Designed miniproteins, single chains, continued (4). Designs and how they scored, part 113

Each design is a single chain, and the fold is of that chain. pLDDT is the mean over its residues in the fold that is shown.

## One batch from the design tools (miniprotein)

Design m15928
Fold by ESMFold2-Fast:
Structure m15928 (fold): chain A 68 residues (1-68)
Amino acid sequence: DEEITRLINEASGGKKTLSRDQAMEVLRDLGFSDEQAETLVNIAMAREGGKKTISRDLLREIILQVLK
């Protein structure tokens, strides 16, 4: 929980949104494979309705859902 928040904040530079590359870095740092990270990022970007960035809250929610 706090580890996920720390990694997201670090990758985003304190911003409310992350780029695709920043989100991929967070997922890889959490131990997801490249294939898993790509799938999760694509899901997050689809939920953002075609924006090029992902909100921190949405990325966090998706990670927590996968981790159960």
Scores: mean pLDDT 79

Design m15929
Fold by ESMFold2-Fast:
Structure m15929 (fold): chain A 84 residues (1-84)
Amino acid sequence: MELKEEVLRLTREAAELAKEFAATGSEEVYKKLLELEKRIVEAVEELKEKEGEEAAKEVREAALRELREALAPVAAALEALLAA
């Protein structure tokens, strides 16, 4: 349960940071978001090895969906900043 709870916690934090980055364009917030993304991926992989593929698949799909939805505005904001 430790890894599963950590994955969900990190995913929630990433979603909130992504909203802040979309609103502010802060590079500091963006770097924190990328670091959380890396940690989430690593934690999911460890969860798969520890608790099995179905448990990892469930949490991975939930985490990836939340992160993907959060990162979509971030990607759009980055493209707007680079175009300016």
Scores: mean pLDDT 72

Design m15930
Fold by ESMFold2-Fast:
Structure m15930 (fold): chain A 90 residues (1-90)
Amino acid sequence: SEAAAIIAKKEAAEQKVKENMSLFEKLLVDAYIAIEVFKANKQDVIDTLIERLKEMGFSEEEIEEARKLLNDEKKRKEAYKKYEKLVAEA
């Protein structure tokens, strides 16, 4: 189907971009997508990500960086736009 082909192409492009990202960057991108695309509750996404980062052994500095970035709407939107551009160029 046309819809399945469009989804598959986008998923392939996203996978290609994510292959060049660190685990921390991949988790941040998933949080951006949840907030910006799926309009998930921002605080729930942040709380879930922070708990996951702690469980995975990320530093307090990295955790605070993630928290600050996701709570800053302008920085979050800019980071997501950068990701979208990389996917479009993939």
Scores: mean pLDDT 83

Design m15931
Fold by ESMFold2-Fast:
Structure m15931 (fold): chain A 91 residues (1-91)
Amino acid sequence: KEVEAARYITAARVLIVAAEFAYSLGDKETARQALEGAIGTLEKAYELAKGNPELRKAVAEVFEQVADLAESIGDTETAERARKLAEEARK
């Protein structure tokens, strides 16, 4: 389960990078879709990581990265959702 969680965390990080590139090109819709994909992927990682404090911390950190980028592109709803999920992952 921990290996699967780590793979989902890595996939979410790739989606964040994709969102950053899309946004840098002015493609806000692709950036938003990639961030939504990252959140869904991280939710799966969180379920697999619940028994592992280090993985839960990593999930929380990546949710914070999603929130920061979502806020930067003006997607306040996605930013707030990601921040709440980051706080839950730290518990």
Scores: mean pLDDT 84

Design m15932
Fold by ESMFold2-Fast:
Structure m15932 (fold): chain A 69 residues (1-69)
Amino acid sequence: MEEREKGIEELVERIKAAFPELTDEQLQAIRDSLLFHDVTLEELPYLEESIIKNLQLAREDVAALRAAR
């Protein structure tokens, strides 16, 4: 449990470094999602790649929505 929580925190810190414009609430939502889904240490590297890809896509979607205002 402790090591899994540490791994999740390290993942969130890397996400924050890659996406510095994310809010604390968005970073907390990522952390909570990983904790709620009982993510294992073995799964964290794959989920990190998936989260980064999804955040890049979401950023494009948000930009498109804002442009449509």
Scores: mean pLDDT 76

Design m15933
Fold by ESMFold2-Fast:
Structure m15933 (fold): chain A 101 residues (1-101)
Amino acid sequence: SSEERARAVAQRAVDEFRALDRNGDGVISFEELKAYFLSLGLSEEDAENAARAWLEEFDKDGDGVISRAEFLAYYSERLRELGWSDEEVATFERIFRELTG
């Protein structure tokens, strides 16, 4: 079902956010992004460049961190571009908030 699909994608998004949010404070810092990319085997320089690129894409308010809301908004926009309905995206957003709250 569309709800089952939304739930599966929400779980993946939550798992990704939790992997990035290493200190559990509910925001993803530049340092956490860099640490994540270093853990994938990137060099210090490549990890820094990847972390900076991610902040530029997700951090819409320019505060230097990725909030749960910014992460969710970015994912929701990508899902709409993939042809998801507004109802399916709303279901995804609700489940993501439930799992991260």
Scores: mean pLDDT 82

Design m15934
Fold by ESMFold2-Fast:
Structure m15934 (fold): chain A 92 residues (1-92)
Amino acid sequence: SGVEKAIEVLREGLRHPDVEIRLKAIEAVRELALSEPSPEREEILLAALPPLAEALSDPDEEVRRLARETLELLARHPVPAVAAAAREVLAA
């Protein structure tokens, strides 16, 4: 499905060896987070949370900063499941 492909692309991007690609993947997650809620976008955002949590420990300072800012944005997301899951990541 289109959702499965989007999840694969974001997961690979967030874990990519190139720092610029990891930054662009975080930016893509932020754009999805600010878009109109939909079941498809909710599924993609939930799937992005584990690699975003990993990015909090990224060797690059900018990647760590943007990942934290993005998780804080997701913790305030209008979809309760997304907000709750992001808060759990930040509490760990």
Scores: mean pLDDT 88

Design m15935
Fold by ESMFold2-Fast:
Structure m15935 (fold): chain A 68 residues (1-68)
Amino acid sequence: MEEKIKELKAELDAAVAAVPAGRRATSQEIADLLIKGAENAYKRGDKETAIKWLELGLAAVRAIAATG
């Protein structure tokens, strides 16, 4: 579970780094927001919701990269 969250965070960081420079700050802000949501879910014991938040963040950042 924790390993899966660590993997998703690493993928999200890599996805943000792959975004064109003009959109990277916005992508980082979105990533940080969803990481915060995931951490809050994890703290209350909802690990499934934490993973879902990170997956949503990854999808959102990848969508931004695709539209640039």
Scores: mean pLDDT 79

Design m15936
Fold by ESMFold2-Fast:
Structure m15936 (fold): chain A 110 residues (1-110)
Amino acid sequence: SLPSEEELIEAAFETLSDRLLSLDYPEYAKEIEKIGKIVIEGIKKGLSIDEILEKIRKESKLPEEYLELLLEALRKLLEAIKNKDYEKFTEIVFEFGEKLSELLKKEKEK
């Protein structure tokens, strides 16, 4: 059976949160979980992609550099889901995870 849009988003945010926890960033992991809930709630309410991203921008406590990277990835993820492009969805999740890991490595070196 094909997963629902909500199940795909939940899985993506769980994967990202787990990765942040494995890298010892529990505060960022909590923020990612909070943002995931905002996305799921927005989808359930029928909000546009732009409305969901704007709500995240207002409610998020992530540093600007991480927030902008996440919002860019989320726009692409939500568009891929809307188009039922599961290959593109998986590609975007992987690319975001790699970019996030590189930013976190640079932060530890400062």
Scores: mean pLDDT 81

Design m15937
Fold by ESMFold2-Fast:
Structure m15937 (fold): chain A 89 residues (1-89)
Amino acid sequence: EVEEKLEKLNKEFIDAVNRGDFDKAKKYREEARELIAKELTPEQIQALYDENVKKLDELVKKGILTPEQAEEIRKRVKAFYEELLKKRE
Protein backbone atom coordinates (compact mmCIF):
# COMPACT_ATOMS: atom_id res chain seq x y z
CA GLU A 1 0.00 0.00 0.00
CA VAL A 2 1.17 3.53 -0.83
CA GLU A 3 0.37 4.64 2.73
CA GLU A 4 2.69 2.02 4.29
CA LYS A 5 5.49 2.87 1.85
CA LEU A 6 5.15 6.58 2.64
CA GLU A 7 5.20 5.90 6.40
CA LYS A 8 8.40 3.84 6.01
CA LEU A 9 10.02 6.56 3.88
CA ASN A 10 9.07 9.22 6.47
CA LYS A 11 10.64 7.16 9.29
CA GLU A 12 13.80 6.62 7.23
CA PHE A 13 13.91 10.35 6.42
CA ILE A 14 13.63 11.30 10.12
CA ASP A 15 16.30 8.75 11.09
CA ALA A 16 18.67 10.05 8.39
CA VAL A 17 18.18 13.67 9.51
CA ASN A 18 18.86 12.69 13.14
CA ARG A 19 22.07 10.93 12.02
CA GLY A 20 23.15 14.00 10.01
CA ASP A 21 22.90 11.98 6.77
CA PHE A 22 21.26 14.69 4.69
CA ASP A 23 22.06 13.01 1.35
CA LYS A 24 19.98 9.95 2.31
CA ALA A 25 17.29 12.18 3.82
CA LYS A 26 16.97 14.02 0.49
CA LYS A 27 16.74 10.70 -1.41
CA TYR A 28 13.95 9.38 0.86
CA ARG A 29 12.05 12.66 0.50
CA GLU A 30 12.32 12.49 -3.30
CA GLU A 31 11.07 8.88 -3.34
CA ALA A 32 8.10 9.78 -1.12
CA ARG A 33 7.28 12.82 -3.28
CA GLU A 34 7.35 10.75 -6.49
CA LEU A 35 5.09 8.09 -4.95
CA ILE A 36 2.48 10.61 -3.78
CA ALA A 37 2.55 12.64 -7.00
CA LYS A 38 2.12 9.49 -9.12
CA GLU A 39 -0.43 7.57 -7.02
CA LEU A 40 -2.68 10.15 -5.33
CA THR A 41 -5.22 12.79 -6.42
CA PRO A 42 -4.90 16.35 -5.01
CA GLU A 43 -7.76 15.59 -2.61
CA GLN A 44 -6.01 12.43 -1.38
CA ILE A 45 -2.73 14.35 -1.00
CA GLN A 46 -4.49 16.89 1.25
CA ALA A 47 -6.10 14.12 3.33
CA LEU A 48 -2.73 12.33 3.68
CA TYR A 49 -1.10 15.58 4.85
CA ASP A 50 -3.77 15.98 7.56
CA GLU A 51 -3.28 12.34 8.63
CA ASN A 52 0.52 12.69 8.85
CA VAL A 53 0.25 15.87 10.95
CA LYS A 54 -2.04 14.03 13.40
CA LYS A 55 0.45 11.15 13.61
CA LEU A 56 3.27 13.57 14.46
CA ASP A 57 1.20 15.13 17.25
CA GLU A 58 0.52 11.64 18.66
CA LEU A 59 4.25 10.81 18.62
CA VAL A 60 4.95 13.98 20.64
CA LYS A 61 2.21 13.09 23.16
CA LYS A 62 3.72 9.59 23.55
CA GLY A 63 7.19 11.09 24.12
CA ILE A 64 8.69 9.43 21.02
CA LEU A 65 9.49 12.83 19.46
CA THR A 66 10.43 16.09 21.15
CA PRO A 67 8.30 19.16 20.26
CA GLU A 68 11.35 20.61 18.45
CA GLN A 69 11.84 17.45 16.34
CA ALA A 70 8.12 17.33 15.53
CA GLU A 71 8.10 21.01 14.47
CA GLU A 72 11.02 20.43 12.08
CA ILE A 73 9.24 17.38 10.61
CA ARG A 74 5.95 19.33 10.29
CA LYS A 75 7.75 22.07 8.33
CA ARG A 76 9.28 19.47 6.01
CA VAL A 77 5.97 17.61 5.56
CA LYS A 78 4.09 20.87 4.86
CA ALA A 79 6.67 22.03 2.27
CA PHE A 80 6.55 18.59 0.62
CA TYR A 81 2.74 18.52 0.28
CA GLU A 82 2.54 22.17 -0.83
CA GLU A 83 5.08 21.44 -3.58
CA LEU A 84 3.08 18.37 -4.71
CA LEU A 85 -0.21 20.29 -4.78
CA LYS A 86 1.41 23.00 -6.95
CA LYS A 87 2.53 20.32 -9.44
CA ARG A 88 -0.97 18.79 -9.55
CA GLU A 89 -2.66 22.14 -10.26
Scores: mean pLDDT 74

Design m15938
Fold by ESMFold2-Fast:
Structure m15938 (fold): chain A 58 residues (1-58)
Amino acid sequence: SSKELQLTKELMRAMADQVDRIIAAKQAGASQEELDKLEKENQRELDELMRKLDEEAK
């Protein structure tokens, strides 16, 4: 469906934005603990988008 394609694009954008956030955090001098938290938050965002994509596929 068109909504599945839109969610796929949102997932791809989220992944790109997550890379930018990690780069920005590292440039700002974030600790390894802060980076680990950010990566976990990023993974939760991806999990939510994947859940929405799965719901639209059903």
Scores: mean pLDDT 83

Design m15939
Fold by ESMFold2-Fast:
Structure m15939 (fold): chain A 79 residues (1-79)
Amino acid sequence: MEEDKKKAIEYATKAAEYARNGDSQKAVEWFEKALEYAEKAGAPQEAIDHLRGAILAARNGRFDVAAYHAERAKKIIEE
């Protein structure tokens, strides 16, 4: 569980970096990995919803919105 939490946070951080650099494909890839590990960690639904929001925003080129969702998800997972 703790290892899955750590991976979710690390992958969300990496995805947010790609989103800030405008790399939609890599941002989505790493957000999907973050979502996988957040689900494995039993993260709250609010965190899962934010990661799904980040994926959707990144797919649509809304990189600031994707980064915002990622930061919210990370804070909830770190709780």
Scores: mean pLDDT 87

Design m15940
Fold by ESMFold2-Fast:
Structure m15940 (fold): chain A 64 residues (1-64)
Amino acid sequence: ATIVGTGSRAEARGALAAGGELVKSGLAEGVEQTGPGTVRITAADTEEGRRAAERALRATGARV
């Protein structure tokens, strides 16, 4: 599933870092910055992957 968060440039940087860790752990397939404050996380096709991606975006202050 694809989850998009929007926030400040600093929040986007945090979301990119968190998304990268999810990719390393197999909970996400990808992470990319699509705008100055917008980050897209392609979560793994599991409930755990989707929840992890949502938590990563919320933890950095970005709106999901």
Scores: mean pLDDT 77

Design m15941
Fold by ESMFold2-Fast:
Parts: sequence; structure tokens; C-alpha cells
Structure m15941 (fold): chain A 94 residues (1-94)
Amino acid sequence: MKKKLEELTEKLLKLPEEKLEEIEKEASKEMIEAIKANENSPLTGGEMARFIGRLWHEMFEKRAELLKKELNLDESEYSNAQIESAFLIARAKK
């Protein structure tokens, strides 16, 4: 497990920073659009928290899928959580 996370992080660090930013923007696009579409909604604090939590989860899943495609990863080899962890580490180091 540790070795796979290190390998993913190294692969991500080899990508240009512009490419990582492009993937991040693409993954967050639907979340931003959904927030804008609901900005006039009379949501309670609890409803808003659940709504944002769902959008955050969907963004993470989309970002993992975009990263798998970019790096040509086998879906069965890496979990979305491993890919997300590697992405956050790579972004923190750049």
C-alpha cells in the first residue's frame, strides 16, 4: 500500500503543474455550477451542510477518474482514496 501511494505521488509530480491545475478546475466545475444554481435556495444550515458534503464527494470521485485517465491507470489497481491522497501530497509539494 505505502509503495503504491509513493509511486502514484511520483507520477503526479512528473506532470506539469498546469496539467494538475487543469484537472482540479475540471473536477470542481460541476460543484461550482451546482452551488451557483442553488445560491438562492432557502436551505437550512443542516440541509446546506449535506448539500455541500455531497458536492465535495462528487468532486473527489470526478477528480480521481480524471487522474486515472491522465495516468492510464488500471481501475482495479488503485482506489479513488489512494489517488486522492497522492494528488493532495503532490499539490502540497509543488
Scores: mean pLDDT 74

Design m15942
Fold by ESMFold2-Fast:
Structure m15942 (fold): chain A 80 residues (1-80)
Amino acid sequence: SPQQRALLEFLLGHYRELAAASTDPRVRRLYEAVAEALEMLLQGRPDEEIRKWLEERLSPEEVATVMRWLDGVRASAAAL
């Protein structure tokens, strides 16, 4: 829906701002990864492609964190 897309676009901008404001390079990296994953989701890329992209760049623990945040975003969008 247009409302779901608008929420995803808002959150993409929000996570990019969080990354830019982060002084901890590790935290910045995680927010940048969430933002890129949200952009891939907006492009219609499948979940398995997004997970593979994250696995190539992040540790297993970081992938789990980003995927958990992304699942939360998806659940919020689905509730609209």
Scores: mean pLDDT 83

Design m15943
Fold by ESMFold2-Fast:
Structure m15943 (fold): chain A 60 residues (1-60)
Amino acid sequence: MEELVKQAKEALEQMVKAGREILKALKDGDEEKKKAALAEMQQYNKKYVEIREEMEKLIK
């Protein structure tokens, strides 16, 4: 349980970080960096949903 809570927090923090990187990439016109940051945000969003499902299993 504790490990899942930590992973959920890290996933949310990484999503915020990815959002900031998207904004920077847009300002710089760096399409490669924007795509990488978007992919990272999507990956951590999916991971967060998966972690929430695992937590629900533990609670029953």
Scores: mean pLDDT 79

Design m15944
Fold by ESMFold2-Fast:
Structure m15944 (fold): chain A 60 residues (1-60)
Amino acid sequence: AEEDARLEKVREDAKKMIEKTKEYLKNSTPEAQELALKVTEGYAKDLIDSAEKEREAARA
């Protein structure tokens, strides 16, 4: 379904975003890397949660 495809795309984009963040900051202080990852993961979770909520609403 369209909603399922969108959710999966968001999940994949989130994973890629986290991986890119790790690569981009690989030469930074470990503390800075962890902080950036926490922020990026939080943002990714928000995106996934929103997409999942839309999926559930569409199914209802």
Scores: mean pLDDT 77

Design m15945
Fold by ESMFold2-Fast:
Structure m15945 (fold): chain A 61 residues (1-61)
Amino acid sequence: SELEELQKVAEEFHRQHAYSQAKLEAKRKYPDDEEKAQKFVEEQMQKYEKRLQEEQELLQR
């Protein structure tokens, strides 16, 4: 449906925004440690995806 397509686009933009924020914060926290910065970004994105999954499950009925 058109609603499903719009939801997908919104989710992609929101995910990209979360990723950009995670990268910025990682660079601030670990400016000289690329490995820790990358790990931080991965952990932030994992938390983001987990929250999205939980929200999607709650909306299913």
Scores: mean pLDDT 80

Design m15946
Fold by ESMFold2-Fast:
Structure m15946 (fold): chain A 77 residues (1-77)
Amino acid sequence: SMEEIEELAKKLIETMKEELEELGMKFEKTPEAEEIAKELSQAFLDGLAGKISDEELREKQVEAAKKLLEISKELMK
């Protein structure tokens, strides 16, 4: 029935929310992730101010993405 599908969907959404909240909390407690976020924020500001080129900004974004991916792999173990 439609009611059973709605109940299953609600339970699935609640389970996914809990898993995403746990992952988010682990990221917030990871000093390396916070440092990467600060470095990216500074790079964006430097880019807007013309202190770095678009190519340099892109390189910093790619490097940060690689580091965040490695941190994410460790947190999901």
Scores: mean pLDDT 72

Design m15947
Fold by ESMFold2-Fast:
Structure m15947 (fold): chain A 57 residues (1-57)
Amino acid sequence: MSREEAERMVAGAQAALKEGEAAGLAALHDLRTVPGGERVTLEDLRHDPERAVELLL
């Protein structure tokens, strides 16, 4: 996966989280199906999106 693709996916999940916690949890579940995404947390999406990007690379 490219860094640009990972950043776009994480940004999309953060946008979903801003719509509501249920939408954010669904987006997090989808991220966790991506190789390397299994360790992404809701806390990463809220406070440390760069860590989420690094986990997807």
Scores: mean pLDDT 81

Design m15948
Fold by ESMFold2-Fast:
Structure m15948 (fold): chain A 89 residues (1-89)
Amino acid sequence: MSKSEVAELVLKTTDDARSTTDAALQRALADPSSSATDYDIALQQYLMLNAAAQKALDVGDKETAQIALEAAEYARQAADELKRRQEEL
């Protein structure tokens, strides 16, 4: 794959993962009993985004990797918040 093709795929993955993380947070806000499932969803986005960032780094695209890593950190923070809400019952 070209560097441009990797960047396009990673950016799309990042946008999709951010939307999925936001949806998980919104579900947990509406129904705290879903927080365990939404936590697993957010954690999966974190893992996927780290893998996407690594693909960008492998082709030398540090800027695209940084965008994916920032989205991964957002997903990690969302997972931490969802875990906290789960513990509050």
Scores: mean pLDDT 83

Design m15949
Fold by ESMFold2-Fast:
Structure m15949 (fold): chain A 97 residues (1-97)
Amino acid sequence: DREERVRRLREELERLAAELGEVDEGGRRMLDELLEVAPESFALALIRALRRELAGDTRVLDAAEVEEMLTEAGRETGEEGETLRRVLALREERAKA
């Protein structure tokens, strides 16, 4: 059921957000918004990417992966695409730090 999957994704994102000590409350709110509005596939991809960063994997999303995610978000609404772009920007800031 999609509702149960979204609930589990939200719980995982909240757990990851707690591990991201450098992400401020505004950043946490943006990540939360992504889970509420973005399609499940985008949320899963983002969660996996954040897990890799927290595990110390120095690989970041390459340009093609980011472009693919943004293109997919563009199929939704402008709001969803904007929210995803903000979350990806926070992820890039996290990787840079």
Scores: mean pLDDT 53

Design m15950
Fold by ESMFold2-Fast:
Structure m15950 (fold): chain A 104 residues (1-104)
Amino acid sequence: SMKEKALEIVEKKIDELADFLRNELKFPQEVVDNYKKWFLERVKKVLEEAKSKEEMIEGIKRVFTLLAIRVQIEAYLLGYSDAEIQKLVNKITELLEEVIKEIK
C-alpha cells in the first residue's frame, strides 16, 4: 500500500540519520536508539490516521520537526558546537526533503 511504501522510505532515512549521529557526531548509541524508536512510533501513528497523501506528508513533516527540536536540545546538552548542531539540522532537513520527493 502507499502507507507501507511511505513507512519503508521513512525507515531507510531514519537509519541514515542514525548512522550520521553515531559516526559523524558521535552521539551515544542508547540516545540514537531511543530517538529512532520514538520517531518510528510517531510516524506509524501519523500513517494510520492519514486519509490522504497530503495528510501523510504533513504528518511526516510534523514528526521530523519534533525530531529536529528534540535532537537539537540533546546536542546542546551533550556540549556540541553551534556548527555541529547546524550540520545536524541540515541533515534532518535533507532527509525530510528526500522522503517527500520519494512519496510524491
Scores: mean pLDDT 88

Design m15951
Fold by ESMFold2-Fast:
Structure m15951 (fold): chain A 82 residues (1-82)
Amino acid sequence: KKAEELKEKIERQVESLGETVAQVLLRADPSLPEEEAREIGRRFGRGFWIGILLAEKGLRNTVLDDEEAEKLLKEKLEEAEK
């Protein structure tokens, strides 16, 4: 139960960060499609957190696919908030 709540909280935080980045992108380039800006923002938000997690684990420059990235983010935040 608590792990599910944490996963949802993490997903919302990543979405929130992504939305902020999307707003910045849309202001910088008004011709950018809104959906594309949101996609970039979402990837940036996820990547930002993964970058921090990889640095902490000493896995810098490790290439992760989306599924591995999501798993790493979820597991690390669960460890940190125990």
Scores: mean pLDDT 66

Design m15952
Fold by ESMFold2-Fast:
Structure m15952 (fold): chain A 88 residues (1-88)
Amino acid sequence: SALLAANKAKFDALAAELEARLRAAIREGRDLAVEEEIRAETRDREDALAVGAHLGDLLVSLAPLVEEARAAGIRVDLDITLEFAPAV
């Protein structure tokens, strides 16, 4: 589905951006605070569950880098807000 692919692409893009920011924070020895909002279009409960799974996968994929940053004495604050919008 083009809709499911579009939703996944948003999480993949955010994961890549946050990985780059975390790696930069580690290299520079600077604290990282991120506020991001993801607006996902959903047709039904199955689409909403898939979106939730993508958020979970994103957080799991970033966990080792967050732990590395914190072990290096860097404060990491990731505030990700998820907004569901009905697909028309």
Scores: mean pLDDT 84

Design m15953
Fold by ESMFold2-Fast:
Structure m15953 (fold): chain A 66 residues (1-66)
Amino acid sequence: SIEEQVKAALEKLKEDPTNPEALQTLGELLRDPAAHEVLRREVEEDPALASLRAFLLEQIDRGPAP
């Protein structure tokens, strides 16, 4: 599910923000509007994601990463 993919990518990024597999998955999820709602919820609800929050919200607002 999209929720499972989002959670898996964010868990990897919490451990290593430069993880290429997690960044690739995140980029693909950012192209899916349904994933935007899940990403917003995860960064709002999980304090461990606070360090990634600004980056994730910027990417969601921009749409697909260049």
Scores: mean pLDDT 72

Design m15954
Fold by ESMFold2-Fast:
Structure m15954 (fold): chain A 94 residues (1-94)
Amino acid sequence: SVAENRAFQQELFATALRLAREHPDATLTLTVDFDANGNIVGVSLRLDGETVVSWSVGGPPAKSASLTFLGRDFLERTEKELAELGRTLEELLA
């Protein structure tokens, strides 16, 4: 459902922010898996190569895309973008 998808996205983002604050020098990797039609069939978040959060419909993906960044870079960019919207990290982590 749309509500279940939003809850997962919120948990994923909140987890990434917490890990970025706790481990600013660690690498965070977000991987998104797609089927042959371009639908998202899996998402995972890794900290220094260790899977922390994952969701999948099961089976092998047709394509995967990964983004890797340092915790500090993710935190700094997120804080800057939220400030432009008049918001804070504390509002997302509460």
Scores: mean pLDDT 78

Design m15955
Fold by ESMFold2-Fast:
Structure m15955 (fold): chain A 85 residues (1-85)
Amino acid sequence: GTIDILNSILDTIKDILLSNSKLSEEEKQEINDNLTNAKSLIKNGNYEGALNILSDIYIKVSDKLTDEEQQIIKNNLLSIKDLIS
């Protein structure tokens, strides 16, 4: 279902961000907390709220991402947007 697909996308974003060597442990903890909040919003049917959290994370960390990581996260954000439209 939609919730399972959204959670799978969030897990992909989490794996990329928490594996990034340029992000501090403090930044990774904040990201993990925000992703946990996004999963809670998805569970409650607030898909737009979850997308907003993910987009905010991406904006804050994009300068520390590789081109490949940026492309994967952008593609996943577009997939969420299309899925919830």
Scores: mean pLDDT 88

Design m15956
Fold by ESMFold2-Fast:
Structure m15956 (fold): chain A 70 residues (1-70)
Amino acid sequence: DWIDIMNSDHSSDVSDGDYTTSFLITMAMNTTNIDNMISLMNNSHDNDVSNGDSNTSSGINSGINIVNSS
């Protein structure tokens, strides 16, 4: 749903940089390696001393968990 909306939005807007980044994120979430992605995000969060990045990692992890919940 949210991933479909993001794909549709970027499909209409031809933005090279953002378009590629969004596509890669969508592909990562759409693979059976979602658990590996979550592990990598958790590992990055654990080693990251930056509060800003910690918040970002938490948000992405939560989103991925929702997609993977089924």
Scores: mean pLDDT 50

Design m15957
Fold by ESMFold2-Fast:
Structure m15957 (fold): chain A 62 residues (1-62)
Amino acid sequence: SEEERRLLERLRERAKELLKMKAEALGADSYEVKFPDDETVVGTAVKGDKVYTYTLKVPPLP
């Protein structure tokens, strides 16, 4: 539905923003965002010897 589509778009945009903010706050050397499927967003930030992984789940569409 339109509501699910809007929610999905909003969640993807929010996830990208959140991951970017986390990487910048950490002073990360690099970061990547991946969409392995429609229900998952994975972000990875690297700073020196430390790796930070963030996983966000999107609710399934009906």
Scores: mean pLDDT 73

Design m15958
Fold by ESMFold2-Fast:
Structure m15958 (fold): chain A 89 residues (1-89)
Amino acid sequence: EWRRWAEENAPRFQEVADEKRREFLKELGFTDEEIENMTLQEVGDKIEEKYGREKAREETIRFVADMLRAIGDELDAEIKRRQAEREKA
């Protein structure tokens, strides 16, 4: 059940993740062109250069937490939808 739902909604989760990643990198001062043309390793290296290793880790952890929260909100919405369907059935 949930596995099928996750597979069917993988593109939606990817869109949410991509949007959160874009927002995060823009807040760190990256341009749209830099975000689209840099590898993940190059992005990581630039974040470490700007903030230092420890601060870069903190910002990355915060970003991951925000991304997981956004995905969790999508899961919560689906749970509520299924609960409403059970009440009508």
Scores: mean pLDDT 72

Design m15959
Fold by ESMFold2-Fast:
Structure m15959 (fold): chain A 60 residues (1-60)
Amino acid sequence: ADSAEQRARAENTLEQLYKTASDEALKQEILDTLQRLREGKLSLAEVFDKMAEITKKMLE
C-alpha cells in the first residue's frame, strides 16, 4: 500500500521509455527492469537508477 503509487508511477515511466526507445537492446533492458519491478525483485531506488541510466543512453 505504502509504495503502490510510487511503483505505478515507475511502471508508467518505464512504459513511456519503452515506447520512446528505438534501440532493441534498450527496449529489452526496459522490459527486464519492468518485469523485475513487477515481481518485487527491484527496490524503487534501483528502478530509478536504472531509468536514469536508460534515459541518459536515449538522450546521448
Scores: mean pLDDT 78

Design m15960
Fold by ESMFold2-Fast:
Structure m15960 (fold): chain A 81 residues (1-81)
Amino acid sequence: SLEELLKKAAEAIEAAGGKSDFSKAPPKTVEEAALLLDVALGMGLIMRGVSKVAGDEEGKKKADEAIKTIEKLLEEVKKKL
């Protein structure tokens, strides 16, 4: 459902952004979800890069899982634009 997709998008955005401004402004539309998921993808890529440099294998794994989840949600959201 669209409601479930938006809920999953909000959860993925919050997970990538932490208690940043993203957690205070969950997406209300497909267009907002697409925008915020794209930003969250960028944040996930930065986290992956930082974890690689730091030698944090667990952090890298978590970043890779977050990126994969965000990419799948972005594909679903973009199909509804």
Scores: mean pLDDT 75

Design m15961
Fold by ESMFold2-Fast:
Structure m15961 (fold): chain A 100 residues (1-100)
Amino acid sequence: MEALAELFLKKLEEVKESLSEDIVLEVKQDETNPTAFEITLRNKKTGEEYSVILDLSASEEEFESQINTLLHMAKSILSEEEYEKLEKALKEVAAAKAAS
């Protein structure tokens, strides 16, 4: 679990560094559930903000559903290039989770 959480945080940090200055990507670990992370996407110019919880301990099907929810919301905030980077990062995490 720790290795998966480290990979997840690393991949999201890489995405965060690739985003425009107008987009905020925040990742917050839940103190009561250390495998749950609240992912917040905000557009500073429009004020649009969406938050999705990704739980690394969820089933593969549940985790894929959580990723799909985040990606659906991200389409309204991110450019096509930024969206593709986020999608790639999340799919790599999902593949690592499935392999463990």
Scores: mean pLDDT 83

Design m15962
Fold by ESMFold2-Fast:
Structure m15962 (fold): chain A 72 residues (1-72)
Amino acid sequence: SMDEKLIKLLQDAGVSLDEAQRIVDALRRQDWVTYSVLYAAVLLRSSEEDRKKILDALRKVEEEIRRLRRLS
């Protein structure tokens, strides 16, 4: 599915499968409270080195979900 590609993008950046699935779900639902909590948790657990990769991946996932929402 389309969501599988977004989940894999987050996993490649160092996000766990469980956190990646929850992030994609929260963004699809526009649940900004849940997304903010997950965003903070992922960044707090990340190394300085991985943090930029994770931020870039989160930005790309946000952009893609916004694009998909406009097509719905």
Scores: mean pLDDT 84

Design m15963
Fold by ESMFold2-Fast:
Structure m15963 (fold): chain A 73 residues (1-73)
Amino acid sequence: MPPLSEEEQVQQLLGIARALVERSKDLPREEREALLDQAYRDILSYARKHLSPEQVQKLEEELEKLRAEAEAS
């Protein structure tokens, strides 16, 4: 099987983050914020080791938008 492209990896990582936002919707606010904050840190840590700086920056921007949306809910 061919490996995933960096663009496909970014989309998969964003998909994981979005799924966690959806599944954590019914958690207490403090627990939800802690879970999502840890997940975002883990995703970025992975990305910094495996993706180009340009793709890492794109992922950081998208995760920041997703985090702001989750905090506003």
Scores: mean pLDDT 79

